# Ledger of designs, part 29: designed miniproteins, single chains, continued (3)

Each design is a single chain, and the fold is of that chain. pLDDT is the mean over its residues in the fold that is shown.

## One batch from the design tools (miniprotein)

Design m9044
Fold by ESMFold2-Fast:
Structure m9044 (fold): chain A 62 residues (1-62)
Amino acid sequence: AALAAQAAANLRANAAALEKAGDDEHAARLRAAADALAASDAATSEEVGAAAVRGAPGGLPK
């Protein structure tokens, strides 16, 4: 819960910064990732951790 909430907040803050910079596409992508994390956080604390890793919200998929 706390980890997911922090990750989602970080993603939303990053998205807001990108929106202000005019990078709307990247902002939309980050908002989608944050939304997925927030939804998981509301459902289960254990799964929200897995969603953060699987959704690649904090990293670039190589």
Scores: mean pLDDT 68

Design m9045
Fold by ESMFold2-Fast:
Structure m9045 (fold): chain A 64 residues (1-64)
Amino acid sequence: MSRDELLARLEELGGRAGQIPDPALRAEVIELIKEAHRALNEGDLERAQELLDEAERRLREYEA
């Protein structure tokens, strides 16, 4: 994934995480997104992708 694609994905997942009514799960997913943003800022695109994949997986389990 390109950096721009990961940034777009981060914005989408951040919006979805903000809608989680469970504060503990919301905090967990938001921390994964923050770590992904940090990795992107450091140029670690692989780490950013892994963290966003984990955040999306957690959201999907909750939404399913």
Scores: mean pLDDT 81

Design m9046
Fold by ESMFold2-Fast:
Structure m9046 (fold): chain A 68 residues (1-68)
Amino acid sequence: DPEAEVKRLEAELAKDPNNADVWYRLGLAYLKLGDYEKALEAFRKALEIDPSNERARLLLAYVEEKLK
């Protein structure tokens, strides 16, 4: 359930806003919901914290194409 996953991940970020893996997983949950704008922001945040996340970089590019 991607809606329940979003709520859980948002609660984790409220406790630790600098967790790149949680931001990345939040981006995936928003992508499953079709919320490309929120997915974009979550993947950007994941990459600001951990720029070595190749999956986040590729999915960020994918989402940017969807918003054109």
Scores: mean pLDDT 85

Design m9047
Fold by ESMFold2-Fast:
Structure m9047 (fold): chain A 69 residues (1-69)
Amino acid sequence: SLYEKADEYIREALRALDQGNYDEAIELFKKAIELLKKYIEEHPDDPRVKDAQAAIKTLELAIEELKKK
């Protein structure tokens, strides 16, 4: 599912961060955000929509912090 694929990208991004690959982590977080936005569009009545919206905001803040490093 889109939600599971977004979680996979988040896990890959966290591994990239552990390796010091900040640019790779940013790109993986962006891919996760794109999939979460698509999930919300395709499943607007799903109870996970609120969690997906919160995750998008968290990932956007993470990207901004990583850009400062």
Scores: mean pLDDT 86

Design m9048
Fold by ESMFold2-Fast:
Structure m9048 (fold): chain A 65 residues (1-65)
Amino acid sequence: SELDKAVVELAMAVAETVLPNMSTELEGDAVHVYLEEETEENREAVAFLEKAAKKAGMTLEVELL
């Protein structure tokens, strides 16, 4: 749904704003997460984004830089 996709985009924006070692990018229906460091906060954010993306019918790809 449009609401589920909006939740994913909002979650991406919030995560990128509050977590300086994380960046996010939307490529089609795939959410790409780039991590400079694997912190507890980054892991929690990834878990939240993965659940939100799955509910929206989107995929999540995580890359450690």
Scores: mean pLDDT 83

Design m9049
Fold by ESMFold2-Fast:
Structure m9049 (fold): chain A 72 residues (1-72)
Amino acid sequence: DEVERLLEEALEHLRRAIEALAAGDLETAEEHARKAQEALEEAVRLARERGDEELAEEARRRVAALVAEGAA
């Protein structure tokens, strides 16, 4: 499942970004955050094309919550 693969990629990059941010490595954090956003946007786009909007929105909210937690 391409959508699920992209969501896993987004979450993995996001976790790496949060770890880097906690360590004070802003350059690495920004790189992984950007990759996470790109993968998430593609996953949401594909899920919406398939009519699976609820899954796409739930995944997006989960990623956003993790970003907010790491940035706070």
Scores: mean pLDDT 75

Design m9050
Fold by ESMFold2-Fast:
Structure m9050 (fold): chain A 74 residues (1-74)
Amino acid sequence: SKKLEEGRKRSQQGLERLEQIRQRGAQAGLDIFAGKGAAEAQAWLDALGKRNGYEAALAQAAMDAALAAAQAAA
């Protein structure tokens, strides 16, 4: 069914987008550890939160995890 195929493509695109958000969040966490990008990270999170609270929470979790890992390794 065309609807099932379109649903699968949308789910796959959604998963790819969530993975990109996770990767960007992790990089933002590392940048914050290096003493940069905190204001840009906050602006990005605010923009995500206005669109989708789940995406903002995922980004925040990725940032926090990357920052915590960098701090533990220091």
Scores: mean pLDDT 85

Design m9051
Fold by ESMFold2-Fast:
Structure m9051 (fold): chain A 74 residues (1-74)
Amino acid sequence: MKEAEEGIEKIKEANPVAGGMLEEAYELLKEKDEEKALELVKKSIELFEKNSVEEASREIGRLAGEAALEIEKE
């Protein structure tokens, strides 16, 4: 939980738009709105593909994996 919040803050520093989308996706995951959360994660990944930022890509991948695990828990 704290780790996800810290990851989102680091992503916001690298790309504020993508970081904001991930923060919203994290809140939606807490509410079990997996469909909207997944769409926001996908959009964040797409934004980072343009930047080739290793740290941001790693954090995006980690958060996307977390979202996939939460969706699998249905």
Scores: mean pLDDT 64

Design m9052
Fold by ESMFold2-Fast:
Structure m9052 (fold): chain A 87 residues (1-87)
Amino acid sequence: MSVEEVEAAIREAFARAKADPKDVALLEEIIAELRRRYPHSALAAATVEALRSVIANVDRLSVEELQAMLDAWEAALLGTAAFTRAA
């Protein structure tokens, strides 16, 4: 499994979540897919944690606020070069 493959999957997961951040069923499906495909990836595990945080706030935050939360998580996880080294 390449770093580029995992990064592409994470970007797709965030894009799907941002398209409908109020769809808890969709978010749970994305979480299940990431856990199934990348069970030993720290980046995938962190992305699952981010999506669970969105689900925990789905009833309290607007679509725009949830999208901002997803953007912040994506920037933090994919903008950090440290994960391409021993993290």
Scores: mean pLDDT 80

Design m9053
Fold by ESMFold2-Fast:
Structure m9053 (fold): chain A 60 residues (1-60)
Amino acid sequence: MSLSEEQKKAVLESAIGILEAAKSFVEELLKRGLISEEEAERLLAELDEQIEELKKELEE
Protein backbone atom coordinates (compact mmCIF):
# COMPACT_ATOMS: atom_id res chain seq x y z
CA MET A 1 0.00 0.00 0.00
CA SER A 2 1.40 3.38 -1.07
CA LEU A 3 0.67 6.35 1.21
CA SER A 4 2.11 8.81 -1.32
CA GLU A 5 -0.83 9.40 -3.68
CA GLU A 6 0.50 12.88 -4.51
CA GLN A 7 4.02 11.49 -5.02
CA LYS A 8 2.67 8.65 -7.19
CA LYS A 9 0.82 11.14 -9.42
CA ALA A 10 3.91 13.37 -9.64
CA VAL A 11 6.11 10.40 -10.64
CA LEU A 12 3.61 9.16 -13.25
CA GLU A 13 3.11 12.68 -14.67
CA SER A 14 6.90 13.19 -14.82
CA ALA A 15 7.36 9.81 -16.54
CA ILE A 16 4.64 10.65 -19.11
CA GLY A 17 6.22 14.06 -19.69
CA ILE A 18 9.64 12.49 -20.22
CA LEU A 19 8.21 9.94 -22.68
CA GLU A 20 6.35 12.68 -24.60
CA ALA A 21 9.58 14.72 -24.73
CA ALA A 22 11.36 11.57 -25.98
CA LYS A 23 8.76 11.26 -28.78
CA SER A 24 9.40 14.88 -29.81
CA PHE A 25 13.14 14.19 -29.70
CA VAL A 26 12.77 11.08 -31.91
CA GLU A 27 10.64 13.08 -34.39
CA GLU A 28 13.30 15.82 -34.45
CA LEU A 29 16.07 13.25 -35.03
CA LEU A 30 14.09 11.76 -37.92
CA LYS A 31 13.40 15.22 -39.40
CA ARG A 32 17.14 16.01 -39.26
CA GLY A 33 18.06 12.65 -40.82
CA LEU A 34 19.99 11.50 -37.74
CA ILE A 35 18.10 8.21 -37.46
CA SER A 36 16.38 5.90 -39.95
CA GLU A 37 12.62 5.88 -40.57
CA GLU A 38 12.53 2.26 -39.35
CA GLU A 39 14.29 3.15 -36.08
CA ALA A 40 12.05 6.19 -35.51
CA GLU A 41 8.88 4.15 -36.19
CA ARG A 42 9.97 1.47 -33.72
CA LEU A 43 10.93 3.99 -31.01
CA LEU A 44 7.70 5.99 -31.40
CA ALA A 45 5.60 2.81 -31.16
CA GLU A 46 7.42 1.73 -27.98
CA LEU A 47 7.05 5.19 -26.43
CA ASP A 48 3.33 5.34 -27.30
CA GLU A 49 2.81 1.94 -25.65
CA GLN A 50 4.58 3.06 -22.47
CA ILE A 51 2.63 6.35 -22.37
CA GLU A 52 -0.68 4.45 -22.68
CA GLU A 53 0.26 2.18 -19.76
CA LEU A 54 1.18 5.15 -17.54
CA LYS A 55 -1.99 7.06 -18.50
CA LYS A 56 -4.08 4.07 -17.38
CA GLU A 57 -2.44 4.37 -13.94
CA LEU A 58 -3.47 8.05 -13.75
CA GLU A 59 -7.07 7.73 -14.96
CA GLU A 60 -9.99 7.80 -12.55
Scores: mean pLDDT 80

Design m9054
Fold by ESMFold2-Fast:
Structure m9054 (fold): chain A 79 residues (1-79)
Amino acid sequence: GPEEEKRERIGELIDKAGVRSAVVSNNEEAVKLLGEAAKNLDNPELAIKLLEEARKLSEEAGDEETVRLLEEAIKILKE
């Protein structure tokens, strides 16, 4: 259903952001935050907080594509 589709889409975006943070940016803190967000999708307030912190770290690293992926995930999660 629509909620399953939302969670799958969010999970895909977090996974892509995590791979980029690990391989492209070598940002261990962002990877950790993304892993915690993925575990807490049933707690949207916490998941959003973790994703926003990871987005901030990606922005500081200049990884604009990871910022875009995380902004999309946050937007879907806030719906």
Scores: mean pLDDT 84

Design m9055
Fold by ESMFold2-Fast:
Structure m9055 (fold): chain A 62 residues (1-62)
Amino acid sequence: SAAEKESLIFVAEALLRVASPEAKPHYEEAIRLAEEGRLEEAREQLTRGEQIHFGLPPPAVR
């Protein structure tokens, strides 16, 4: 939806302003994918950027 796309871009842009250098490419990619309408892939990049920025481990296998 348009609202979902706008919300995702807004969040990604806000995070990009304060992101670590390692996380920035993932937020930039999330914005680009969202603009292309690829919202699922954009959300994955946003999550990856957050994991890197906050030093969170990858999802547990268990």
Scores: mean pLDDT 78

Design m9056
Fold by ESMFold2-Fast:
Structure m9056 (fold): chain A 68 residues (1-68)
Amino acid sequence: DEAVKLAEEAIKRAEEAGNARALEAAKRGLQFAKEGDAVGVERSGVLAVIAGDEETAALLSKASQLLK
């Protein structure tokens, strides 16, 4: 649940930044968080880094750690 909340916050941050690529990464991260897939959330965080949104990436990284 806390991991899901962090992934939802990541979506909000990406939307506020106007970064469509980071937003898609955050949406993928939310689906993986709902499934309890820590590796999926972590990889979504890497995609957010590649998109240039380090704040969204940090939220997804925290979500991944909570699932371990």
Scores: mean pLDDT 84

Design m9057
Fold by ESMFold2-Fast:
Structure m9057 (fold): chain A 61 residues (1-61)
Amino acid sequence: SPDEQLRAILTEVVRMLAAGASREEVLARARELAEKHLPEHVDALVALTEQLYDDHLARQA
């Protein structure tokens, strides 16, 4: 389902953030997965991923 695909993409993003991936790596991976699995939601998922990255950095400060 779209909700299961969204959860899988977000799980991978969170995993990458925990592993110390760069902004560029996380955004590129989120776009790649969104284009393959949720093509109608690519821009929304990229924007959400940017927010998750910024939140992650704020929590580590």
Scores: mean pLDDT 85

Design m9058
Fold by ESMFold2-Fast:
Structure m9058 (fold): chain A 55 residues (1-55)
Amino acid sequence: SAAERAAALAEIQRRANEVIDELTAKGKPVDEALIEASREAQRLADEWHARQAAA
């Protein structure tokens, strides 16, 4: 449903921001934090798509 898609997107965005905050707090460069956040966001998106395809 549209609500489920919106919830999934919100969770992906929240997790990406969490990764950025965590890595920058540890002194990692912003560019490295953004790359890792992008990888995590893509991983979560791929998992969500896989679950939708299996339903």
Scores: mean pLDDT 83

Design m9059
Fold by ESMFold2-Fast:
Structure m9059 (fold): chain A 81 residues (1-81)
Amino acid sequence: MEELFKELEEAKKELEKIIKETKKKKGPKELIEEAEELIKEIEELKEKIENREITPEEAVKRKEELLERVKEIKKKFEEES
């Protein structure tokens, strides 16, 4: 569980860097919005885990889905760079 939180925090930091760099480069607003929404979903997952609202197995599945979406955003960011 601790490792799951670490992976989510690292993903959030990567998304925050993408937002900062995209704003600096005057890149697509859509990319910024997608990254911000994904950060919100990461925070919601963290809250559900902290509140024991989901099983560890469900948390792992949701984490994997979020990390896949992070990879897609990173790919879009790299293609714009």
Scores: mean pLDDT 80

Design m9060
Fold by ESMFold2-Fast:
Structure m9060 (fold): chain A 64 residues (1-64)
Amino acid sequence: IDPDYVRGVLYVAAGASYLHSGKPDYALAAEYYREAARLFRRAGDEESAAAAEERARELEARAA
């Protein structure tokens, strides 16, 4: 088990939780997804990292 991969999954879950409230926080969710992408990249999971970065970009666009 790669600790960075596990932390990446936890950051995705935390980011998603900011979207499932009465007032979604897209900017904060995007920050959590970007951190998840960095962690996945450290773990060598480039596919999960790319997916997390794409989701962060979509959330940043919604925050604007």
Scores: mean pLDDT 82

Design m9061
Fold by ESMFold2-Fast:
Structure m9061 (fold): chain A 86 residues (1-86)
Amino acid sequence: MAREAAEKALEAARIAEKEGTGSGIAAGSSAGVALISYGVGKTMGPEAEEGSGEAAEKAAKAAEAAAEGGKKGGGEEAKKQAKEAG
């Protein structure tokens, strides 16, 4: 479900922020995409929810990958972008 994928992406962002890696912003941006997909699914009904669920799941995986990559230095610019995506 799109909401669960968005929640996973947000959780990845939280973990990245706790580690102070700066990757939380990249993860947060991906979470934003997942959240939008969830919103579309919720608004457009079950058919759109199935499609948006796949998009949200991909965004959540991207957020997790960004959190891992950010351990090597996601940078403060990624932090700024996620803030604006929220």
Scores: mean pLDDT 58

Design m9062
Fold by ESMFold2-Fast:
Formats: C-alpha cells, structure tokens, sequence
Structure m9062 (fold): chain A 76 residues (1-76)
C-alpha cells in the first residue's frame, strides 16, 4: 500500500507538471529538463546502491525520460 501511495503521488505530480507545461516559457522548460536530468542521475545511483529496488527505480527513470522527450518536443 505504501508503494502504491508513492506511485499515485508521482503520477499526480507528473499530471500537474504536464498541465502547467503549456504556460511555461522556453527558459522555464529548459530549467525543468535540467532538474529532471539531475533527478534521473540520482535515481541511477540509488538503483546501484539498492539493487533490490532496481525495477522500481528503472520504471521511474523511464517515466522521467519520456517526460523529458515530450518537453524537448515543445522546445523544437
């Protein structure tokens, strides 16, 4: 249940971010991308440190990489 609550919180945060993306400037979008890239680096380190949770971190990384790709398309 704790893990399911964390997943729901992450999905809600991603939906909120997507809703706000249309109002963000180009500079703000670039800032968000850099922040997400740093978060991915942190998650990769955590996956190495905690291999028992590797699948959880890999799923989170994949979702963040997908969001970064969407944001980069808005910048093009």
Amino acid sequence: SEFEEMKAKLEAALEELRAQMDSLSKEELEGVIKHLERLIELLRKLAEEHPEYREVFEEAIARLEELIAELRQKLA
Scores: mean pLDDT 77

Design m9063
Fold by ESMFold2-Fast:
Structure m9063 (fold): chain A 55 residues (1-55)
Amino acid sequence: MITPAIEEAARELARQVLEGRITGREAVERLMEEFGLSREEAHRLLVRAVIELSA
């Protein structure tokens, strides 16, 4: 289940990706390891967060 804490973590990781501090692959892996998300769920959340931050 996606919680507000997971969404906030995805936004923080998305910001780091946009700043060039980490890769998108690293961000997806962190979401999977820390929150037990599938790769598909982690990727979807990261992409959504990147779009929201870039709007």
Scores: mean pLDDT 82

Design m9064
Fold by ESMFold2-Fast:
Structure m9064 (fold): chain A 76 residues (1-76)
Amino acid sequence: SSDSQQASQDIQQINSLINQGQQYVDNGNSDSAINSTNQANDIINDIQDRFPDNSDIRSQIRSHQSQITTITINAG
């Protein structure tokens, strides 16, 4: 469905933002790292609201949340 395609695209965007956040941390750009994690969290919240019962999405989001937490700690 179009909703499933959108979820896949959103998950790819989350992965991209997490990778960007890590690169910003590695380069000492804490503000940009935090901005990337905030954007990722906004998409995560939207996906969770749209797919509350999808176990595969929940599993991926838990992994993403762990990575975001690590980036946030390393950024500030």
Scores: mean pLDDT 85

Design m9065
Fold by ESMFold2-Fast:
Structure m9065 (fold): chain A 70 residues (1-70)
Amino acid sequence: MKLTPEQQEALAEAVAAATGMPLDEVRKLIEEANGDANKVLLLVSRKLADDGDKQAEATRVVVAQIEAAK
């Protein structure tokens, strides 16, 4: 699902806040996903695979943004 630029910024801030990842790192993942929320979910999950708690929080935040964008 493609996110608007506004939704991409909101997602980046939410994921950074929830996981402690640097905002620039999250923005880079969103760019690599070409603004596709499902690809962002995959890339963030892969990046946080060694920390299950942070991976779960990131998944929750991305899914919430996907639902809000429908």
Scores: mean pLDDT 78

Design m9066
Fold by ESMFold2-Fast:
Structure m9066 (fold): chain A 72 residues (1-72)
Amino acid sequence: SLADDLRRLQARIDEMEKLVDELIAQGKSLEEIEKAIREYREKWRAEVTDPRLQRALDALADYLIEKAKEKL
Protein backbone atom coordinates (compact mmCIF):
# COMPACT_ATOMS: atom_id res chain seq x y z
CA SER A 1 0.00 0.00 0.00
CA LEU A 2 1.02 3.65 -0.33
CA ALA A 3 1.10 3.96 3.47
CA ASP A 4 3.49 1.00 3.75
CA ASP A 5 5.70 2.39 0.95
CA LEU A 6 5.83 5.82 2.64
CA ARG A 7 6.64 4.27 6.05
CA ARG A 8 9.50 2.28 4.51
CA LEU A 9 10.69 5.42 2.67
CA GLN A 10 10.69 7.40 5.96
CA ALA A 11 12.70 4.64 7.70
CA ARG A 12 15.31 4.78 4.89
CA ILE A 13 15.49 8.59 5.15
CA ASP A 14 16.09 8.29 8.91
CA GLU A 15 18.81 5.68 8.30
CA MET A 16 20.58 7.92 5.74
CA GLU A 17 20.47 10.95 8.07
CA LYS A 18 21.85 8.83 10.94
CA LEU A 19 24.63 7.50 8.68
CA VAL A 20 25.63 11.07 7.69
CA ASP A 21 25.70 12.21 11.35
CA GLU A 22 27.82 9.17 12.35
CA LEU A 23 30.31 9.77 9.51
CA ILE A 24 30.64 13.46 10.48
CA ALA A 25 31.20 12.43 14.13
CA GLN A 26 33.95 10.03 12.95
CA GLY A 27 35.72 12.89 11.12
CA LYS A 28 35.12 11.50 7.63
CA SER A 29 35.82 13.78 4.65
CA LEU A 30 33.08 15.27 2.49
CA GLU A 31 34.20 12.92 -0.34
CA GLU A 32 33.73 9.85 1.92
CA ILE A 33 30.33 11.12 3.12
CA GLU A 34 29.19 11.78 -0.49
CA LYS A 35 30.31 8.26 -1.49
CA ALA A 36 28.43 6.70 1.45
CA ILE A 37 25.23 8.65 0.63
CA ARG A 38 25.39 7.61 -3.05
CA GLU A 39 26.04 3.94 -2.19
CA TYR A 40 23.14 3.91 0.30
CA ARG A 41 20.86 5.57 -2.28
CA GLU A 42 21.75 2.95 -4.96
CA LYS A 43 21.02 0.09 -2.54
CA TRP A 44 17.67 1.68 -1.61
CA ARG A 45 16.86 2.61 -5.23
CA ALA A 46 16.99 -1.10 -6.18
CA GLU A 47 13.82 -1.54 -4.06
CA VAL A 48 11.99 1.35 -5.80
CA THR A 49 10.54 0.89 -9.30
CA ASP A 50 8.57 4.18 -9.56
CA PRO A 51 10.59 6.76 -11.60
CA ARG A 52 9.12 9.64 -9.56
CA LEU A 53 10.34 8.06 -6.31
CA GLN A 54 13.74 7.41 -7.91
CA ARG A 55 13.99 11.15 -8.75
CA ALA A 56 12.97 11.97 -5.16
CA LEU A 57 15.80 9.74 -3.89
CA ASP A 58 18.26 11.62 -6.13
CA ALA A 59 17.02 14.95 -4.67
CA LEU A 60 17.30 13.55 -1.12
CA ALA A 61 20.92 12.48 -1.72
CA ASP A 62 21.79 15.99 -2.98
CA TYR A 63 20.01 17.54 0.04
CA LEU A 64 21.94 15.36 2.52
CA ILE A 65 25.27 16.21 0.84
CA GLU A 66 24.47 19.96 1.18
CA LYS A 67 23.54 19.45 4.85
CA ALA A 68 26.83 17.60 5.45
CA LYS A 69 28.72 20.56 3.93
CA GLU A 70 26.95 22.92 6.37
CA LYS A 71 27.92 20.73 9.38
CA LEU A 72 31.60 20.38 8.33
Scores: mean pLDDT 77

Design m9067
Fold by ESMFold2-Fast:
Structure m9067 (fold): chain A 88 residues (1-88)
Amino acid sequence: HMERIRADAERILADVDELEKQAEKYGLLTDESKRLIENAREQARKAIEEEDPFEAEVWLGVADVTVAVLKVSLQREIERKKKEIEKL
């Protein structure tokens, strides 16, 4: 159980790191994006640190939702930036 939660949380942290790197590359690191990145990292860390299996899964689920929101937001902004560059 704890090994699975840790592996999933570490995967979320890796995904967040990659999203941050891509957002920085495209100049998309806004205060809002930075806040979502920090929230996702904190939630994933809480999942790893939580002693109660149920609460650990809740934090993992919350982190997964935060990352999903971040991915959708960044994908829309990347598409917007791509279209602007394409028209130039």
Scores: mean pLDDT 78

Design m9068
Fold by ESMFold2-Fast:
Structure m9068 (fold): chain A 102 residues (1-102)
Amino acid sequence: SELKKLREETTELIKKGGEYLKKGDYKKAAEEYLKASELKEKIAELLKDNPEEAEMERKASDYYREMAKYAEKGDKEEVRKLTLQLVADQIRWIGDQIDKEL
């Protein structure tokens, strides 16, 4: 599916961003995170019939935009903190979806 392809592309961009951040190439790290943010916005637009999932994708877009901002500054600790917050929010969203099915 197009959604699966875009999600896989986002994962590769985040991986590249992390590698650039580790190497100290802060500008390239920020560029990869910004591209990931743009893809997440595109994914959210494709989820017109799934507003809760679309909102989760928009939230991920916002996190990646903030990660780009801090990556450009070389603030690796803040990028790590934002990554953990995004993962925690995604886990919480999955739990909420399970509760609705039960």
Scores: mean pLDDT 86

Design m9069
Fold by ESMFold2-Fast:
Structure m9069 (fold): chain A 95 residues (1-95)
Amino acid sequence: SEEEKEKIQKELEELKEKLEKIVEELKPLAEEAYEKGTPLPPKVQAMLEVIGLGYKHQDEDLAKIFREEAEKSKDPFLKEIYELVAKYIEAEKKL
């Protein structure tokens, strides 16, 4: 229904805002590390791991892969990012 579609669109918007906020907080940290030639902070490394996994498995069920990685991860931040991305992909597939 149109009402169900609007509900999914709102869920996608909320998930996108959460992911964008995380990226905006990490971007300055990544840029500073790059300019100084220092190792990337752990949270930036975690985000790059998620992006790299998505690129590697682009033709597969990414939502399932990200949920499995979230369950295996001991890093609370990495778990949160994997779960947010999995939810976004699952919601987008419903449109």
Scores: mean pLDDT 82

Design m9070
Fold by ESMFold2-Fast:
Formats: sequence, C-alpha cells, structure tokens
Structure m9070 (fold): chain A 111 residues (1-111)
Amino acid sequence: MEDAEKLIEKAKEYEEKGDYKKAAEYYLKAGGLLISENKYEEAIELLKKAIELAPEDSKVRADALAQLGLAYFLQEKYEEAIKYAEEALKIDPNNEAAKAVLEKAKFGLES
C-alpha cells in the first residue's frame, strides 16, 4: 500500500540517483494523494518540487501544474489556480484536469 510518505521516500531516492523524471513522477503521485487527504499546503510543496524536476514540456510537468492549480483552487486561491492551469494547458492543450480547474476557478472569481 502506497501512502504519501512512502511515495516521498521513493521520490527522494530517485532524486539522489539523478533520475529526475522518476523523482518528479513520485512527487506528483504524493502531491495528488495529499490533495485527496485535504493537505493542500504540503501537496503544493511536493507539486512544486515535481515541476522543478520534470522535463520542460513533459506530461509529468503538465499534470503537476494541473494538480498545483487544483490545490490552489481548493484553498480558494482562484487567481493562482487559473495561472497554473493555463501553464499546464500551454504544455498539454488537452489536459482535462487543467481545463476543469480553469473553468471552476473562473466561476469562483465570478461568484
């Protein structure tokens, strides 16, 4: 069973080995799990780490940006949510998570 702490341990192991793409994938998984646990600030920290380590135009980077936008949206930080969702869509215009965050965050600003 993977918990966030074990995923973070794996991310650090891959980072120490210089496998930055794999490290980014595990930080992304840990961040997503922490969002599901309502631990948004901790999730944001890990997702920023995933973005830092992910290749510039990779799916991992786009997914990490989309989840970062989701975490900000859930904190009612709608301007930040829009910013990161738009950055995700610049890498992957078909990213459904980023599209959903962008729509919901824009609605939040109007409400």
Scores: mean pLDDT 88

Design m9071
Fold by ESMFold2-Fast:
Structure m9071 (fold): chain A 88 residues (1-88)
Amino acid sequence: SAEEERERVVRETAEAIREIGRQIDESLRAHRLADEIIASGSKELTPEQARLLSDYYRMQGKEKQAQELERLAREGKRLSAEDLRRIR
């Protein structure tokens, strides 16, 4: 029915909003971790973390940086402080 369809749309919309919030939080955490790595000169960003950082840069309109991070993540590369400074 039209009522069942409306209830489904409302539920799916609420779920989508919650998922967007989770993705934003994960991307912000990856950005903070990248800054910590740059500041300390120690540790490396994992491929999974680089993918999340790519999502953050895409949200900022930095498509070139996002594409480079996604490429490096796909290649399984770990990113040093030097790598992160170069991309930034």
Scores: mean pLDDT 86

Design m9072
Fold by ESMFold2-Fast:
Structure m9072 (fold): chain A 65 residues (1-65)
Amino acid sequence: MLTEEQKAKIEELIGELKDLVAQTRAELAASKKPEEKALIKQEALDKGREITDRINEIATGKKLS
């Protein structure tokens, strides 16, 4: 079971992804140096992958909880 609990966690993680996108866009707009922009993009990609991996684990329901 726990389908409703899993849904709630996935929605929370989707919210984190949306926040990450908005924050990354703001940081890119504020940054003036190419090396800073590259670092911001890389960090956003790494964090996005981590969140997506967590969503997949919850969706399978077998390994995380």
Scores: mean pLDDT 77

Design m9073
Fold by ESMFold2-Fast:
Structure m9073 (fold): chain A 57 residues (1-57)
Amino acid sequence: GLSEEERQELLRLIGEILRLIGELFDLELEGGSEEKLKEIEEKIKELLKKMKEIEKK
């Protein structure tokens, strides 16, 4: 199972992902640029990679 430190880091990463999803939603509603949407998508992908690395330990 996950350690307390690993659980805290996962919760932090989940919070960041949720924040970025909110930013994506706002940008879609505002007619945001494709470049900005891709930038947020890449940030989410990087956070998901970090979560997977923690899960593998």
Scores: mean pLDDT 79

Design m9074
Fold by ESMFold2-Fast:
Structure m9074 (fold): chain A 114 residues (1-114)
Amino acid sequence: MSVEELLRRFIERDFHPEYQELALEFAKRLLKEKTLEEKVKTTLEFIKKENIHPGEAAYLLALVLVLQGKSREEVLEALERFYLGLGASEEQARRGAELTLEGALRAVEQILAE
């Protein structure tokens, strides 16, 4: 199964139908970005243009990075940079990153165990 097919399964389970196409197109764009910095920038631009909760965008960013085999440290760094880019404090960014990654890892475990 491709990473894109796995992302489609997560989006169909976790996102409201009205946002699923938008979430999938965003996730596909993230898959094409080569660096963590580019993926963070794309996620910040997505939040500025769409009425999607920042936590939902962070969740998709975390899923993409986890499914691409990025380390826990790389995923946390990207998520912290994303939340800081939204104007969060360092403490809020760290906590948000940890919670988002834990949610993404739990979702991956649940879907892959089926």
Scores: mean pLDDT 83

Design m9075
Fold by ESMFold2-Fast:
Structure m9075 (fold): chain A 99 residues (1-99)
Amino acid sequence: SKEDKINELKGEIYKLLSEIYRLARETLTPEQVAEVERVIKEAALKIDSFPEMTVEEARKAKDEILAKLREVLGDNPEMRALIDKIGEKMDEIIKVKEE
């Protein structure tokens, strides 16, 4: 079902967010890690709501999530690659919602 596909993609995004958090803990200061944790928590809450969102709301949420992650972590090329993968998975959710 569409719901099953969206839930699978959400799971993949949560794994990527967990990888970002692990990398942040290994490379950043405790104060920076606390900020990353807050941004990840906010992103996860928005992603959790993707099944309930319209396509337009999901696109807006995607743009906001990616902007915040790139603001906090975008100076690191490895972090940027993980953020780009999250963007791709969010695009896949939006495509499933349009079908």
Scores: mean pLDDT 88

Design m9076
Fold by ESMFold2-Fast:
Structure m9076 (fold): chain A 61 residues (1-61)
Amino acid sequence: SVASLEEVLEQLAPEKLEEFKKNNIGVEELLKMSAEELMKKFGLDRLTAQLLLKYAEEMKK
């Protein structure tokens, strides 16, 4: 019933969904990274990286 990281990625960066799946990147992995690390490692734009981190923080709360 709660939106998964996979569903959020489908909205923000669907072309990166496979990379996240293959690298087993979940909410906990996102919380270990900065927005700049997400941009560097996955080629995400800054806004997408920041939105994913905000989502991850909300999911852990």
Scores: mean pLDDT 78

Design m9077
Fold by ESMFold2-Fast:
Structure m9077 (fold): chain A 95 residues (1-95)
Amino acid sequence: SMDEARERFLDLVGEISEEMDALREAQKAGDKETVEKHRERLIELSQELAEMARELGLDDAVKLFEKAIQALKEGNFEEAERYLSKAVRLLAEGL
């Protein structure tokens, strides 16, 4: 249902925010192992949101999530956060 999709969306977005904060703290501490763990989780969460956007036919949101995933894989966390913010906004508008 649409209500279940919105609940799942909010849960995923909340977890992305927590993971991004944890990744930033790990970067500040120079803890590369912890950065890697949070990076992997952010990729997983972003893939789940991209799947949701794909099911809704939101091609522009899908492309932005794919760019965010690529930025995460490259370790470009500022670029990833920028793309995630835009993609999340478009997905929210489609729900």
Scores: mean pLDDT 91

Design m9078
Fold by ESMFold2-Fast:
Structure m9078 (fold): chain A 93 residues (1-93)
Amino acid sequence: TQAVVDEALRLAEQAKEMAKTGTPAGAAFYASQFVNHALQHRAELLSASPDDRRRLAERLDEVAEIAKETGLEGTYKLAEELAAQLRAAAEAA
């Protein structure tokens, strides 16, 4: 699970970097990659430590804003839903 968490955080950082210093298309690409990775590994992310789950939820909120600003409405919605699930899972631990 740690490798999955580390890759998710890396993709979120790439999305944030592209949003700050790159192109909207690049920001959209990495936002989509992060959310797709997180959805493919949803069960593993929900099994991460409470601190990693909170950090992932924070990154999902940040990437959701990037997705919304770049017109990825579906990605925005999925990121918000997953962030809520990760926060709920953190409360259970």
Scores: mean pLDDT 82

Design m9079
Fold by ESMFold2-Fast:
Structure m9079 (fold): chain A 100 residues (1-100)
Amino acid sequence: EELEKKIKELNEKIDKLEKMARLFQEVAYLGKLMLDPEKREEAQARMEKILAEVEKSDPELAKVFRKLWEELQKDPEKTIEKLVKEYLRLQAERDYLKNK
């Protein structure tokens, strides 16, 4: 039971890291689209869809990404750098857990 719980917790952590890494990658990509006035409406619609899906599974995570989206609209370059850094950090953490 104890060992089975630890295996389940490890798998849940890996899944969460993969989901978070994907979200940071997608939001960073949408942030780049926001720099193009012709793509802004498309980027916003895609972000709303992502937030709606995240809110169903993790409302607190959805709140964090809404705040990041607001920051991205104010300072897109700085926020994109922050998002890319977090994406790389989450990928490294995921890979570490998979390779032990």
Scores: mean pLDDT 78

Design m9080
Fold by ESMFold2-Fast:
Structure m9080 (fold): chain A 60 residues (1-60)
Amino acid sequence: GAAAEALVRNKGLSEERARELVELARAAGNALDGGKAVKEAVPQLTDAEALSLAKLALDE
């Protein structure tokens, strides 16, 4: 999906890692907890980037 593609293209992550992060965000069930989980897994993301990824993953 768009979230995984953006992570590969803009952050240089592998497709496998990007997919893991999207699934992690979805598993949280809401954008705030998903954003926190993604930020913890990838500390170089800003809070805004992690939250945006979590929202996009939940919309897919």
Scores: mean pLDDT 74

